# Ledger of designs, part 27: designed miniproteins, single chains, continued (4)

Each design is a single chain, and the fold is of that chain. pLDDT is the mean over its residues in the fold that is shown.

## One batch from the design tools (miniprotein)

Design m12913
Fold by ESMFold2-Fast:
Structure m12913 (fold): chain A 69 residues (1-69)
Amino acid sequence: MIKEVIRRMHEAGVLSEEEAEELLKLAETDLDAAAQRIGDRLAAALAAEPPIQPSDSITELIDRAAAAL
């Protein structure tokens, strides 16, 4: 499922093509490291926005991060 998150982040413009490819490779070898980098990238993109709500799905967080860019 994390590969789907990476693809959606790239489609939304949160990740460059190169960043998305690196994360996809990382997700195949080290899933935890890939998840950490995704989290850090989303957190950075959302830094100027209101806090993340507990009800937000990962898809909603990606859409929100894209809107913040």
Scores: mean pLDDT 70

Design m12914
Fold by ESMFold2-Fast:
Structure m12914 (fold): chain A 61 residues (1-61)
Amino acid sequence: MEERERVEKLLGFKLTDEQFKVSKDIADKLDKVAVDFAKRVLAKRPNPYAERELRQYEELK
C-alpha cells in the first residue's frame, strides 16, 4: 500500500506530491532526533530494558 494513501486517510484530505514529501521528511527527521537522543542517554547511563526497546523500535522501521 502507498504510504501517501494512509496519510491522506488519517488527515481526511488530499495531499499534493509536494505536501506529502515535506510531511514525510519532517516525520523522518523527528524520528531520527528521538532515536539519537535515546542513544545518547543510553551511552551515559546504560539500561538493558531501554536498550532492548530501542532495538525493537529500530527493527520495526
Scores: mean pLDDT 68

Design m12915
Fold by ESMFold2-Fast:
Structure m12915 (fold): chain A 92 residues (1-92)
Amino acid sequence: IPAGDLLVRPKPLLLELLREVGFEKDVATLDEVMTYIGLYIIKNKLADPEDPSKVYLKGTLLGEIFGVDEVDGRDGAGIVERILKQAELVPS
């Protein structure tokens, strides 16, 4: 089973971010969380247009959730690790 099919329950601050971009459920797949975080980054123009390795989070809700000022937009595994620290696994 792909890791993206893993069911998670977002913690309150992550859930609030997902709500800002139109997510209306209480439980999400990891792929859904990744998709809505991507929408948040696009909506708020946080990615560097000349360097996709740079996503600027300082002063944003996503930066508060992840506890960092910047992430590498190419490091999907690092982003997944940060998401899993802000969500509870839902048993299958």
Scores: mean pLDDT 80

Design m12916
Fold by ESMFold2-Fast:
Structure m12916 (fold): chain A 93 residues (1-93)
Amino acid sequence: KAVEEARRAAEIKRKLEELAANNTEENHEEGKKLLEELKKEMDTPTFSLYVLAVELGLDDAEIEELAGMSLQEQAAWLQERLGLPVEEVAAPL
């Protein structure tokens, strides 16, 4: 479950980056639609965590472990692994 959500988050981020690289009216509307779909599936902190986990190359077991943690535990884990606050490492849209 969490692995599928993490892969989906990474896919959406990549798509948003592609749309932003060619900033047309059509791409802007598609980006809005993707963000609306994302908001239905997960909140912003969860999205950022999943994108970061996939980008760091976490395996399926590590992603499931993170998904089972509280937000504070997730932040502590990411700070320990990266040596940086989660806010500084969170991927922008």
Scores: mean pLDDT 68

Design m12917
Fold by ESMFold2-Fast:
Structure m12917 (fold): chain A 94 residues (1-94)
Amino acid sequence: ELSVEEKAELLLKTAEELVKFARAAVEQGLIPESLLEELEEVLRRLKELYDKGEMTEEKINELQKELSEIEGRILGHVVAKVGMEAAIALEKAI
């Protein structure tokens, strides 16, 4: 359905939005800065391949998998932190 070029463009936009979310999460103390750094490195590789016209279906699939794994780790940290803060607040209120 989508061309390799269109898939690469969508993946780039997805990665850029995920970086914006991760930056906000670091600023709020929800995730470690190292996780943002890992995500920014994937985005850098994505941009380099796109700019060189070296994107292939295989490379898109590999980078998409890496982004999904990092996204899962980001969400896991956010959920863990929010749950911990809620538990502390409840303990202090009782």
Scores: mean pLDDT 80

Design m12918
Fold by ESMFold2-Fast:
Structure m12918 (fold): chain A 81 residues (1-81)
Amino acid sequence: EEEEKEKEEEKKRFDFTLQVYRDYLINLAKKDPEKARKIVEEMRKYAEQLLKINPKAKDIVDGLLRVVDEVEKYIEELKAK
């Protein structure tokens, strides 16, 4: 049960880090959508490689892919408007 508490705190830190990266990339997309798209494409490739090397890292990979998907969607919405 102590191990579960440690994992919960690490998850909170990871989720916070993902939120900071998401906000950074969204702000970057407003200034330079091409640069932001390149970064999220690299993040997607990194996440895919992580999953192949360590299948147990699925939770981390899923978190990274959510940030990638949110930023990509935001860039697409910017192009549509």
Scores: mean pLDDT 76

Design m12919
Fold by ESMFold2-Fast:
Structure m12919 (fold): chain A 98 residues (1-98)
Amino acid sequence: DEEKKKLEEAQKNLNKAFLQAINDVIAQAKAALAAGKLDEAQKLLDAARDEIARAKQSIELNVKQGKLSQDIGDEALAGLAAADAEIAALEAAVEAAK
């Protein structure tokens, strides 16, 4: 199914863009933490968590509606889970720096 493959590829690229945006916020949080700006780092980590929650909800909805295959959805969710783990480690580092 040619049309389905093109749609899945487009959604895979969109999922990669969401992950990149989340990773950019995490990178800003790392820079803020390194600079001793603990409140700024925490705000950026909170924003990254909100972005992950929205991305997960969108991916799950698209899979349930048949707009995205389970395999592509699972790949995207795995990427978000890795970002979520990095956020948890950075939150622990912010708490330890207080």
Scores: mean pLDDT 83

Design m12920
Fold by ESMFold2-Fast:
Structure m12920 (fold): chain A 73 residues (1-73)
Amino acid sequence: MFEAVGKAVEALRADPERARQVEKQVEELIKQGKAEEAAQVIVDAVRDALTPEEAAAVYEAALAEIKEVLAEQ
């Protein structure tokens, strides 16, 4: 599971311009309270680098982090 997150990070680091755009979209969605959509944007951006199982793990990890941030504000 943690290896999938590492692959996602490496994929984003390989394309900094795409990473910047994804980060901006995620921040906008988080501000709107759209945690599920924000997590999906992250997964979609790195889908080509991940297996379906790894994509599910990244989605779960991202969604948990976003929900924690929204709960505490």
Scores: mean pLDDT 75

Design m12921
Fold by ESMFold2-Fast:
Structure m12921 (fold): chain A 75 residues (1-75)
Amino acid sequence: MAEEYAKKVSELADELMTPEEQARLAEINARIKELEERYKQGDKEAFWELMDAGVEVLKLAVDRVIDALEKMREE
């Protein structure tokens, strides 16, 4: 049941994301991949930028999950 609940929340969160937010998420994910490669090449400063980018993704995900949970509660 938890997996079904998580799937429903994820689907609603995806539906609640605007095209602008989806584009922003894609940009952040591309930046994360670039930073990960820089970190693997010994750029230790990329680690902090990678953490910061991860926080940005988490904030977007949390906001969308909250919106999805609110819609589920109202149904």
Scores: mean pLDDT 73

Design m12922
Fold by ESMFold2-Fast:
Structure m12922 (fold): chain A 68 residues (1-68)
Amino acid sequence: SGDKLAQQYTDQVLELNQQSQQKASDMTAQGMLDMKKLGGATMKKLMTMVNDKVSTDIVSDAIRKMLA
């Protein structure tokens, strides 16, 4: 029925959003590690661009993962 379809769609959207946030966080953490290898000045510039395009929460989670 329509109720089952609506629930499945909602669950898929929530799962995709969680996966997207997790992937963005993981990619940001990996990017920070890769940028660290390129040098501090390059890393700072790229981090500024990432912060401008990615939500603060995702960046904060990525930093915590990188420092752990």
Scores: mean pLDDT 64

Design m12923
Fold by ESMFold2-Fast:
Structure m12923 (fold): chain A 108 residues (1-108)
Amino acid sequence: SVLDEIIDEILKAAEKVGIKVTREHLRSLLLSIAGLDELTAEFRVRLIYKLKDSDPSFSLEDLFLLFAGTVRYAKAKGLTNAAIVAEKALEELRPKLDEKMQKFLDLL
């Protein structure tokens, strides 16, 4: 399905730049946004982005992978506002990303 196609795209891009991530880990991250409508998806992305500042358990890599997957999923489903919010979150993270993660973002 659409979710599995997005997971495959992210895994291929990660392999090209040497980032280690599993299908299971990506699925767990993206399940929180799968099947959401436009409004719920937008609010979910905004909430996750705010929670990163309060919860040190959120890694930059996990947030990056989640938002990259969200952009792809939202565009595939026509969730325009959710896509815009997730793209802004990715660009705000860009200066905090290491060289491998920046190359990965450029491949997506």
Scores: mean pLDDT 75

Design m12924
Fold by ESMFold2-Fast:
Structure m12924 (fold): chain A 80 residues (1-80)
Amino acid sequence: MSADEALAALRATALASRGVIQQALQKLKQATTPKEVAQAIGEALRAIGDGVQAYLDAAKGAPDPEAQAALRELLGELVG
């Protein structure tokens, strides 16, 4: 895997993790104590880290250039 391919895989994982971050934000809105807030943030950060590692490991086998190009375009749409 090239550095560019690894970066594309990280970007794809970031897009997938966006859903986890949004869920964490919803939990934060419902949290009634600082402990619940900290726990929700911790869970989201751990899930993001695990997702990044799992995606990188999966991408090492045979990255699909067309799929990675589509993910790069989708990321561009999201950052505007």
Scores: mean pLDDT 60

Design m12925
Fold by ESMFold2-Fast:
Structure m12925 (fold): chain A 80 residues (1-80)
Amino acid sequence: MVLGEAVATKDIKINSYSELPAIAKSLGLPGEGVVLKANGKLLTIGDTIKAGDKIEAISWEDAFEEGVKELEEAVKKVLG
């Protein structure tokens, strides 16, 4: 479930997890209890948001479920 959406107005590099709440707030999104996606991809350290990217705020629980699915698929590819 998406809790909020915004379009990035400038390039933003994510240097640490502590920057994510400030980045979310700068985009008018909730800064706490959520994670950010750019164009459907979960954002993490080392990622860059580009001007014009669709930024979505999703719940931490939904992000964890998406991450677990991606990890399960990666594990199946390695072990299968």
Scores: mean pLDDT 71

Design m12926
Fold by ESMFold2-Fast:
Structure m12926 (fold): chain A 56 residues (1-56)
Amino acid sequence: GPALEAAIAAARAGDLAGAKAGAHELSQMGVISPEAARRALAARTPEEALAALESG
């Protein structure tokens, strides 16, 4: 959906903070798994956040 696409776009653009904010919101909406959200929030790079978002 649009929220997931926005979070992925943020990660692809190198916006780690935006990707993490998106992952938190997506987790609250139940769009991504709790495990994917935890991995995204623990990410140290945009690439790690992207991998977590795409796996959830």
Scores: mean pLDDT 85

Design m12927
Fold by ESMFold2-Fast:
Structure m12927 (fold): chain A 85 residues (1-85)
Amino acid sequence: SPLEHARELIEQVKKELEALKKQTTDPELLAQLEKALKRAEEIDKEIEEAEKRNASRREALLLEASASVLQMQVSVLKKEQQQLQ
């Protein structure tokens, strides 16, 4: 389902962000990683709320899209981290 996929994406995003935080000493990049983690937690809560109320297919797809956008943003942060090494 779109909600299940959104949850899988958010769990992967959180795992990648925690790994990047362990590899990064740059203060500005660390601030961006913390902001991304906060956004991941917000989307995770929205997914849980949507599951509890049996949200529409459209709402589920929008949450999956939000998770995908965050995953793309994390890919950019990962690339920036690699360029700093």
Scores: mean pLDDT 86

Design m12928
Fold by ESMFold2-Fast:
Structure m12928 (fold): chain A 67 residues (1-67)
Amino acid sequence: MKEEEERRKKLIEENRPFYKPIADKLIDVGYVEVYRFYTEDGVTLEQLNASEEEVERGKELYEKIVG
């Protein structure tokens, strides 16, 4: 959990323009990553250790970022 939060902080710093709208909420960055891995890379929910609800949350947040 804490290591995952550190990873997300690093991703925010490296991709700050992209994640700027949600950068104050590390958990939201995680949801966007889950959505992208699930939809773009075909990674399973089991491999992501995520729920279908987390994918939906990531979709909503992704749409907020890209408009």
Scores: mean pLDDT 63

Design m12929
Fold by ESMFold2-Fast:
Structure m12929 (fold): chain A 98 residues (1-98)
Amino acid sequence: SEGLLKAAKKVYDEFRKLADEAVETGDPELAKQALEYAKGFANVAKILAKADPSKKEEVKKMLEDGAKHFREASERNPAAKEYFDEAAKVLEDAIKEL
């Protein structure tokens, strides 16, 4: 479970970085990559929360912070809004399934 949490944190850091780069460059492919990492993170988060309930609150916090980051990215880059809004929704929906 510690290894899975470490992997989840790495994916979390990567999609935040991709979202920030997508906003900075205006590149929709980076926004699309951020969405795919967010989907992967949401799945790992749900698995981790079920396998290790002691990590549920930490994982929930990451999902909440990630969703907020994507909502802020959506406001800053209207051209990639659909990818960022979908990424935020994926993370928000994962919170409801915890």
Scores: mean pLDDT 86

Design m12930
Fold by ESMFold2-Fast:
Structure m12930 (fold): chain A 63 residues (1-63)
Amino acid sequence: MSALNRAAVAEAERALAELPLSGEALRAAQDLLRTAKNGGSVEELNALSRRFHAAAEAQGIRV
């Protein structure tokens, strides 16, 4: 895996393990993890990371 893919996996795994995610934030974190593990492109990983951060912030969670 590229360094970006490894970073995205680590971010998503940490968030799923440590943060009280629900609804859209939970789904966004799961999508990020799945895409990063399956070798997603830089553009896909950046878009999914932004979606996850926005959804987490909407739930009052700092990422």
Scores: mean pLDDT 79

Design m12931
Fold by ESMFold2-Fast:
Structure m12931 (fold): chain A 93 residues (1-93)
Amino acid sequence: MRERVKEELRRLAEEKGIEITDEQIEFSVDLGREIADRLLSAWREEMKRAIEEALKQGRITPEQAAQLMAGLDAGDPAVEDEATRIAFELARE
């Protein structure tokens, strides 16, 4: 799934005229808002996994995790930015 999502996001970025790296493809909130529903669902699932892992590691509170999950489902850009930041922090470790 991950590799297919990366390929599809790269294709959509090219169609939109956006030049991005592999790291930006996986964690780009701005790009996520521009992708097709199927890809958006896959991207949100990865963001939710990052939130769950951050919660498991004690990096965020259960209340913050619930708010981030709800915001991702609602397509809130501020929440998408925060989830992307968390995913980047986890990816470095």
Scores: mean pLDDT 69

Design m12932
Fold by ESMFold2-Fast:
Structure m12932 (fold): chain A 74 residues (1-74)
Amino acid sequence: LSEAEKLLAAMERLAALVLPHLSPEAQARVRAIIEEARGKSLDEIKRAAFEVVELAEAHGIDVQALQAGHVPPA
């Protein structure tokens, strides 16, 4: 797999973890960001990944803890 494909797969896994904790509107935004990143350059996928992380953190989700298998605080 290319580095772009690996990063996109990592974003999809992160999205699966954060989506249940987001509003329906925020969930739609995350899905749109990921779909727009498909087939794009590595730099564009990196920007999309940054946007997903920022959106999750803006909703109070500790992305680092969630990736380590911890449930985010309420």
Scores: mean pLDDT 74

Design m12933
Fold by ESMFold2-Fast:
Structure m12933 (fold): chain A 71 residues (1-71)
Amino acid sequence: MSPLERFRARLRELLAEAKANLDSQSAEEVLGDFEARASALMAEVPAEDRAGALAALREASAELMDAIEAK
């Protein structure tokens, strides 16, 4: 698995966990945790894959915001 594929997979897992946590935690708390953990994942991405990783992160962040707005 490429570093970018691994990043996307871990980001999807993080997003699913964040969405599940919206049922028991505040949106502010869930966003803060997601942002911190996503930043840690981004630090592991090679420079050549950063553009793809940023695109995936933006998409995941938008999906999480949509889930929060639906609450």
Scores: mean pLDDT 83

Design m12934
Fold by ESMFold2-Fast:
Structure m12934 (fold): chain A 70 residues (1-70)
Amino acid sequence: ASTQQQIADLQARIAQLQQEIKDLQEEIKKLEKRQDKDGIIKLIAAKLRLIGAQFEVEQLKKQVDALKSS
């Protein structure tokens, strides 16, 4: 694949993850209003996924920057 195609694929994945991050942030705000056991478990799971998605975005951005610098 060309460098331009690789950058395009990475940018598409970043956009998908940024949408997931927005959806997770909205869900977390709803779950923070809950004080029951199920709400707490879902809140922890959502926060862990949010951290994972944010980390993945940063790694993909570094890959895009490396490809643009080559």
Scores: mean pLDDT 85

Design m12935
Fold by ESMFold2-Fast:
Structure m12935 (fold): chain A 110 residues (1-110)
Amino acid sequence: SSLLKSVESLKKTLEEIINYLKENPNPSRRELILISASLGTLGMHAYILSRISENEEIKKKLDELADLALETEGEVQKLIDQGKIAEAVETIIKKSEEMIKKLEEIEKLL
């Protein structure tokens, strides 16, 4: 299904972000800004999918994913502005793992 492909794509993007930061634990400010923006884009995509879904439980979980992504983008931007690079990296990894778990819950409903 189109929704399954979207969920798999979002999960792959998060896995790639986690792997990149584990291999590159001291990224530049520019790289962190781009990664943070990617999380915001992922949240927007989840929100759009929540609006077009007819399944109430899937809609709810996609909305929760969108909120988590938006909150994470805001938290990461604040850490970047404070020069807390290590904390920003740790936050991205932790929150990306939480987002993957939410996507896995959605996959079980497909």
Scores: mean pLDDT 89

Design m12936
Fold by ESMFold2-Fast:
Structure m12936 (fold): chain A 76 residues (1-76)
Amino acid sequence: MEEEKIEKVIEAKRKVLEAAGVLSEAPEEVEREVARRLLKVPEEEIKEAIEEAKKDPSPAAQAALEYLKLLLELRK
């Protein structure tokens, strides 16, 4: 179900932001629109973003890497 996937994306993003020490002020509807857009991004584009994130050793890039991996998993 698309709604379940959207909720998982939002929750994963929240965990990534918490790990990075960032407070998100975006309304729930904005988070849902971002999640819907990301779930519609072609799988190849997400894989390219993952390869690029692997080259950056920063904590923020590593947190983003885990988030991108989750997006691929949810596209099954």
Scores: mean pLDDT 72

Design m12937
Fold by ESMFold2-Fast:
Structure m12937 (fold): chain A 74 residues (1-74)
Amino acid sequence: MKEEEEKKRKIKEELLEEMRNSDKEFGEIRVEFLEKLIEKGIEVDKSAFDVLKEQAERVGDEKTVKRLEELEKS
């Protein structure tokens, strides 16, 4: 359980760091990174999806929002 909490915090911190360092060129990379973590069986909390969707909506990237919603349902 403690390791699960640490894993979730690590994922959130890494996503936030990527978002801070990301240019427009790295917008897609953030989604791809999250998708790969999920494919590897790493449980990602819904807060990470919410943060990414909020950022995508802020820049008008509806395609990214849609992709994140699909990943969240998976």
Scores: mean pLDDT 65

Design m12938
Fold by ESMFold2-Fast:
Structure m12938 (fold): chain A 102 residues (1-102)
Amino acid sequence: MPSGLAPEAGSKVTAGQIEYIGLKLDGKEKEGLKILGDLLDEASRIAAEDPRVPPEVAELLRKASELYYKASKEKDEKKRKELVKEAEELLRKAQELANKAA
């Protein structure tokens, strides 16, 4: 049977990314990172409960959420950017695995 990222989980990811971009443009990058982290944590829980979604997808979303939370608390801009890049790579892998399994 096809599996992939649940529509609800996917919508949370997209909403989080849009909100983060908007808040970053408004100079509220850390607040946007927190919101993105919250929505990815929610997406991870939804994905973990959906039997159509590979378990690895939920794990990657959870790890990305943790990195965005860490970035939201990071005072060093360079370290914050590295945490965001790592989180973006995990999110990309999660979406790739979800799409491949669908």
Scores: mean pLDDT 79

Design m12939
Fold by ESMFold2-Fast:
Structure m12939 (fold): chain A 110 residues (1-110)
Amino acid sequence: SEAEELVKETVERTEVALRDLKKLLEEKDLEGAMLVVEKTIDFLRYQADKFKELGLDDVAALLEKTVEQLEKILEEMKKANDEEKEQLIKEAIKLLEELIRELKKKLEEL
């Protein structure tokens, strides 16, 4: 279904972002990691609107909550030192892992 395809696309793109964040954190590329977080916020916001159009309000709300949490992390990263940025990137990684888990669970229910 269109709903299943949209959830799968959201999972796959989020998994790419998660891999990129983990790699950039290992490489200490903190500015690159912030850019990945910004791009992830933009695509999750876009996907949330698509889920609303399909009447999947619960999935849209999950993405919107994740976006709100990532936006707070990104705002804190802009004011943080490098050690604090590393910790905030780890928090962003955890949020994306939790999102992937919840989306995969939702996909099994569709």
Scores: mean pLDDT 90

Design m12940
Fold by ESMFold2-Fast:
Structure m12940 (fold): chain A 60 residues (1-60)
Amino acid sequence: MEEIKLKSLAVLDAKKELGISDDALEAIAEEFGLSVETVRKIIEESKSAEELAEKILEAQ
């Protein structure tokens, strides 16, 4: 769980500064074992790293 929280924080930081490219979404989806569509939805709906981590765990 702690590893997912740290990765979620990095994803939120990337979203804030550069936005998230389709290539980055594919890499994140592969790492979490989810589809790109699922990852995109979770990132858009999540307001914090904790919420992002929770939604990723629920989607797995």
Scores: mean pLDDT 68

Design m12941
Fold by ESMFold2-Fast:
Formats: sequence, C-alpha cells, structure tokens
Structure m12941 (fold): chain A 70 residues (1-70)
Amino acid sequence: DEAVRRSEESIERVRRLAEELDTPETRFLRDILLADGERLAAIMERYGLRSSDEVGLVSQRAMEQIRAAL
C-alpha cells in the first residue's frame, strides 16, 4: 500500500514536470502514463514510432529532460 502510494506520487511528479516541459518526448511519456485503455500501438502510431526500441529511446530522452529540469 505505502509502496504503491509512493509510486503513484512519483508518477504524478513526473507527469507534472512532463506537462511543464511540453516537448514531443515528454508528451509521448505523458500519453503512455495516462494510457487509460488506449493501446500502446495506437500511441506509437501517433508519434511515428515503429519498434519497442524506439519507444524505449523516446522514453529515456523524456526522462533525461525531466531530470535536467530538476
């Protein structure tokens, strides 16, 4: 319960920073985190991503931008 709560708080912090930065990479990360029933394939198509490796790279770049903003 506490571990889940801490994870949710961390996700919310990441979402807020992603919204503030509003880059293509952070928009992608935000869409993934808020994927309430939306398929990963549909999100990938929206951002022109063709592979799980590309998804990983975009997510990593978004996290690097968020870390740089901290």
Scores: mean pLDDT 72

Design m12942
Fold by ESMFold2-Fast:
Structure m12942 (fold): chain A 70 residues (1-70)
Amino acid sequence: SVEELKENGRELVRKTAEELASKSPEEVAKKLLELGEQLAKMLDSQGGKEEAGEEVRKAAEEEAKKVLEK
């Protein structure tokens, strides 16, 4: 379901941020934004998943912003 995809996407973004915590803030932010874009494109290609893709992209942007605001 779309809701399950949104939840899984948000969790993946957070897990990735935690995994990259040892990198510089700029590098972490870049990788998070790249991940969000890749996941959004993957969901778009499956048709009818645009809402889930947008949610994942927003989650990636929020995590990147938090990392850079330190």
Scores: mean pLDDT 75

Design m12943
Fold by ESMFold2-Fast:
Structure m12943 (fold): chain A 75 residues (1-75)
Amino acid sequence: MLKDEAIKKAEEYQKRAEEFRKKGHSLAAGYYGTAANAYRQAAESDEETGRIYLKSADENYKKGEEAEKAFQAAA
């Protein structure tokens, strides 16, 4: 992933985390925020460390989507 793409994803997921936080959905906000931070760390890291952060970002984004769906199903 290009550094610019990782930074863009970090910004997009951080905004999504803030929107869910405003809605009171702290679990989804937390996961999306962690994914955003992981993308930011990947952009600033060496290739090997960056791959670890990209994996963490993908896992946390997926958990955020699952938490979002669970909240919508429960409402």
Scores: mean pLDDT 79

Design m12944
Fold by ESMFold2-Fast:
Structure m12944 (fold): chain A 100 residues (1-100)
Amino acid sequence: SLEEKLEKLKKEMKKEYDKILELYYNKAPLEEIKKAAVKMFDKVIEELEKIPLVSEEVIEKLKELKEKIKNAKTAEELLKYTQEAVTFAMNEIDKVLEKL
């Protein structure tokens, strides 16, 4: 069901975000942290694009945040944009779940 898919997406995003935090605190190379964050948001965008209840404006905002992550020059800037993108995506998923 759509509800089960969205709950699974939320859990997977939390798990991947925790891995990104671990990479950040362990001072992994910037490009390794970026790769993990971009991969997570590629999957989130792909899954949300399949849902008619998700607006084009939401998808555009996620793509903008993903580009900020890709263009981040420091690990701190990368973490900031990743946190903003995760929070935004989680809130948008919750809005869809409330309509189901």
Scores: mean pLDDT 88

Design m12945
Fold by ESMFold2-Fast:
Structure m12945 (fold): chain A 75 residues (1-75)
Amino acid sequence: MKVATITVNHSGTFDAAVANAVVVPQIQAAAEAGAEEVKITLVGTSSVSGEGLQTMADAAKANGLKLTLEVKAAP
């Protein structure tokens, strides 16, 4: 499988601490499973910090993965 999909349900601000706790381990697991790309969907997130975005980008790069991010607005 060339693309791994990661769905994160997180309310409020998605910052570097949340990215490190929730997303980085899943990026590592996707790389170990042989993925070449990760598609991350954040559901219910009201905002994403620059540091949160950078943390996800750095983790994907460190694991040799291309990163796509989708943010679904809260209803």
Scores: mean pLDDT 80

Design m12946
Fold by ESMFold2-Fast:
Structure m12946 (fold): chain A 70 residues (1-70)
Amino acid sequence: MKSREELIAELDRLIDEIRQVAKEKNLSPEEVASIDRFIESMRIVAETGSDEEIELAVQGAKALLERLKA
């Protein structure tokens, strides 16, 4: 199973990919603001959350990325 360090690294990678995809898709200001709020929440979870909470954050980031790629 993934360690806390691996989960944090995966979350950081997903955040970078989300930002890149959002930039490439020329999303609306409202969509960009929503993504920025999501990223901020994920960073807080990475700093203060449990391993389980970080794993849920990774799943949430993956779901957002899939939605943006659709």
Scores: mean pLDDT 80

Design m12947
Fold by ESMFold2-Fast:
Structure m12947 (fold): chain A 76 residues (1-76)
Amino acid sequence: AEKEIEELIEKAAEHARQAVLADQAGDSETARQHAGEALQHFDRAVELARREGLNWTEVRSRAVRAINDAMLETEE
């Protein structure tokens, strides 16, 4: 379960990074598609934590931080 949550968070962060790169390249449609994928993986991680009785608020916070870090690292 924890391993699956970590993988979902990593995928959400990677799609967020790809969304920033696509936006920087002027491809707004591809950026939106990657942003949507990032949100889907984020939602899956939080939902999995809820289903397993884990601290979903900490999982949510961890996922938000990972996504923000990925986006900020790619901003340049």
Scores: mean pLDDT 83

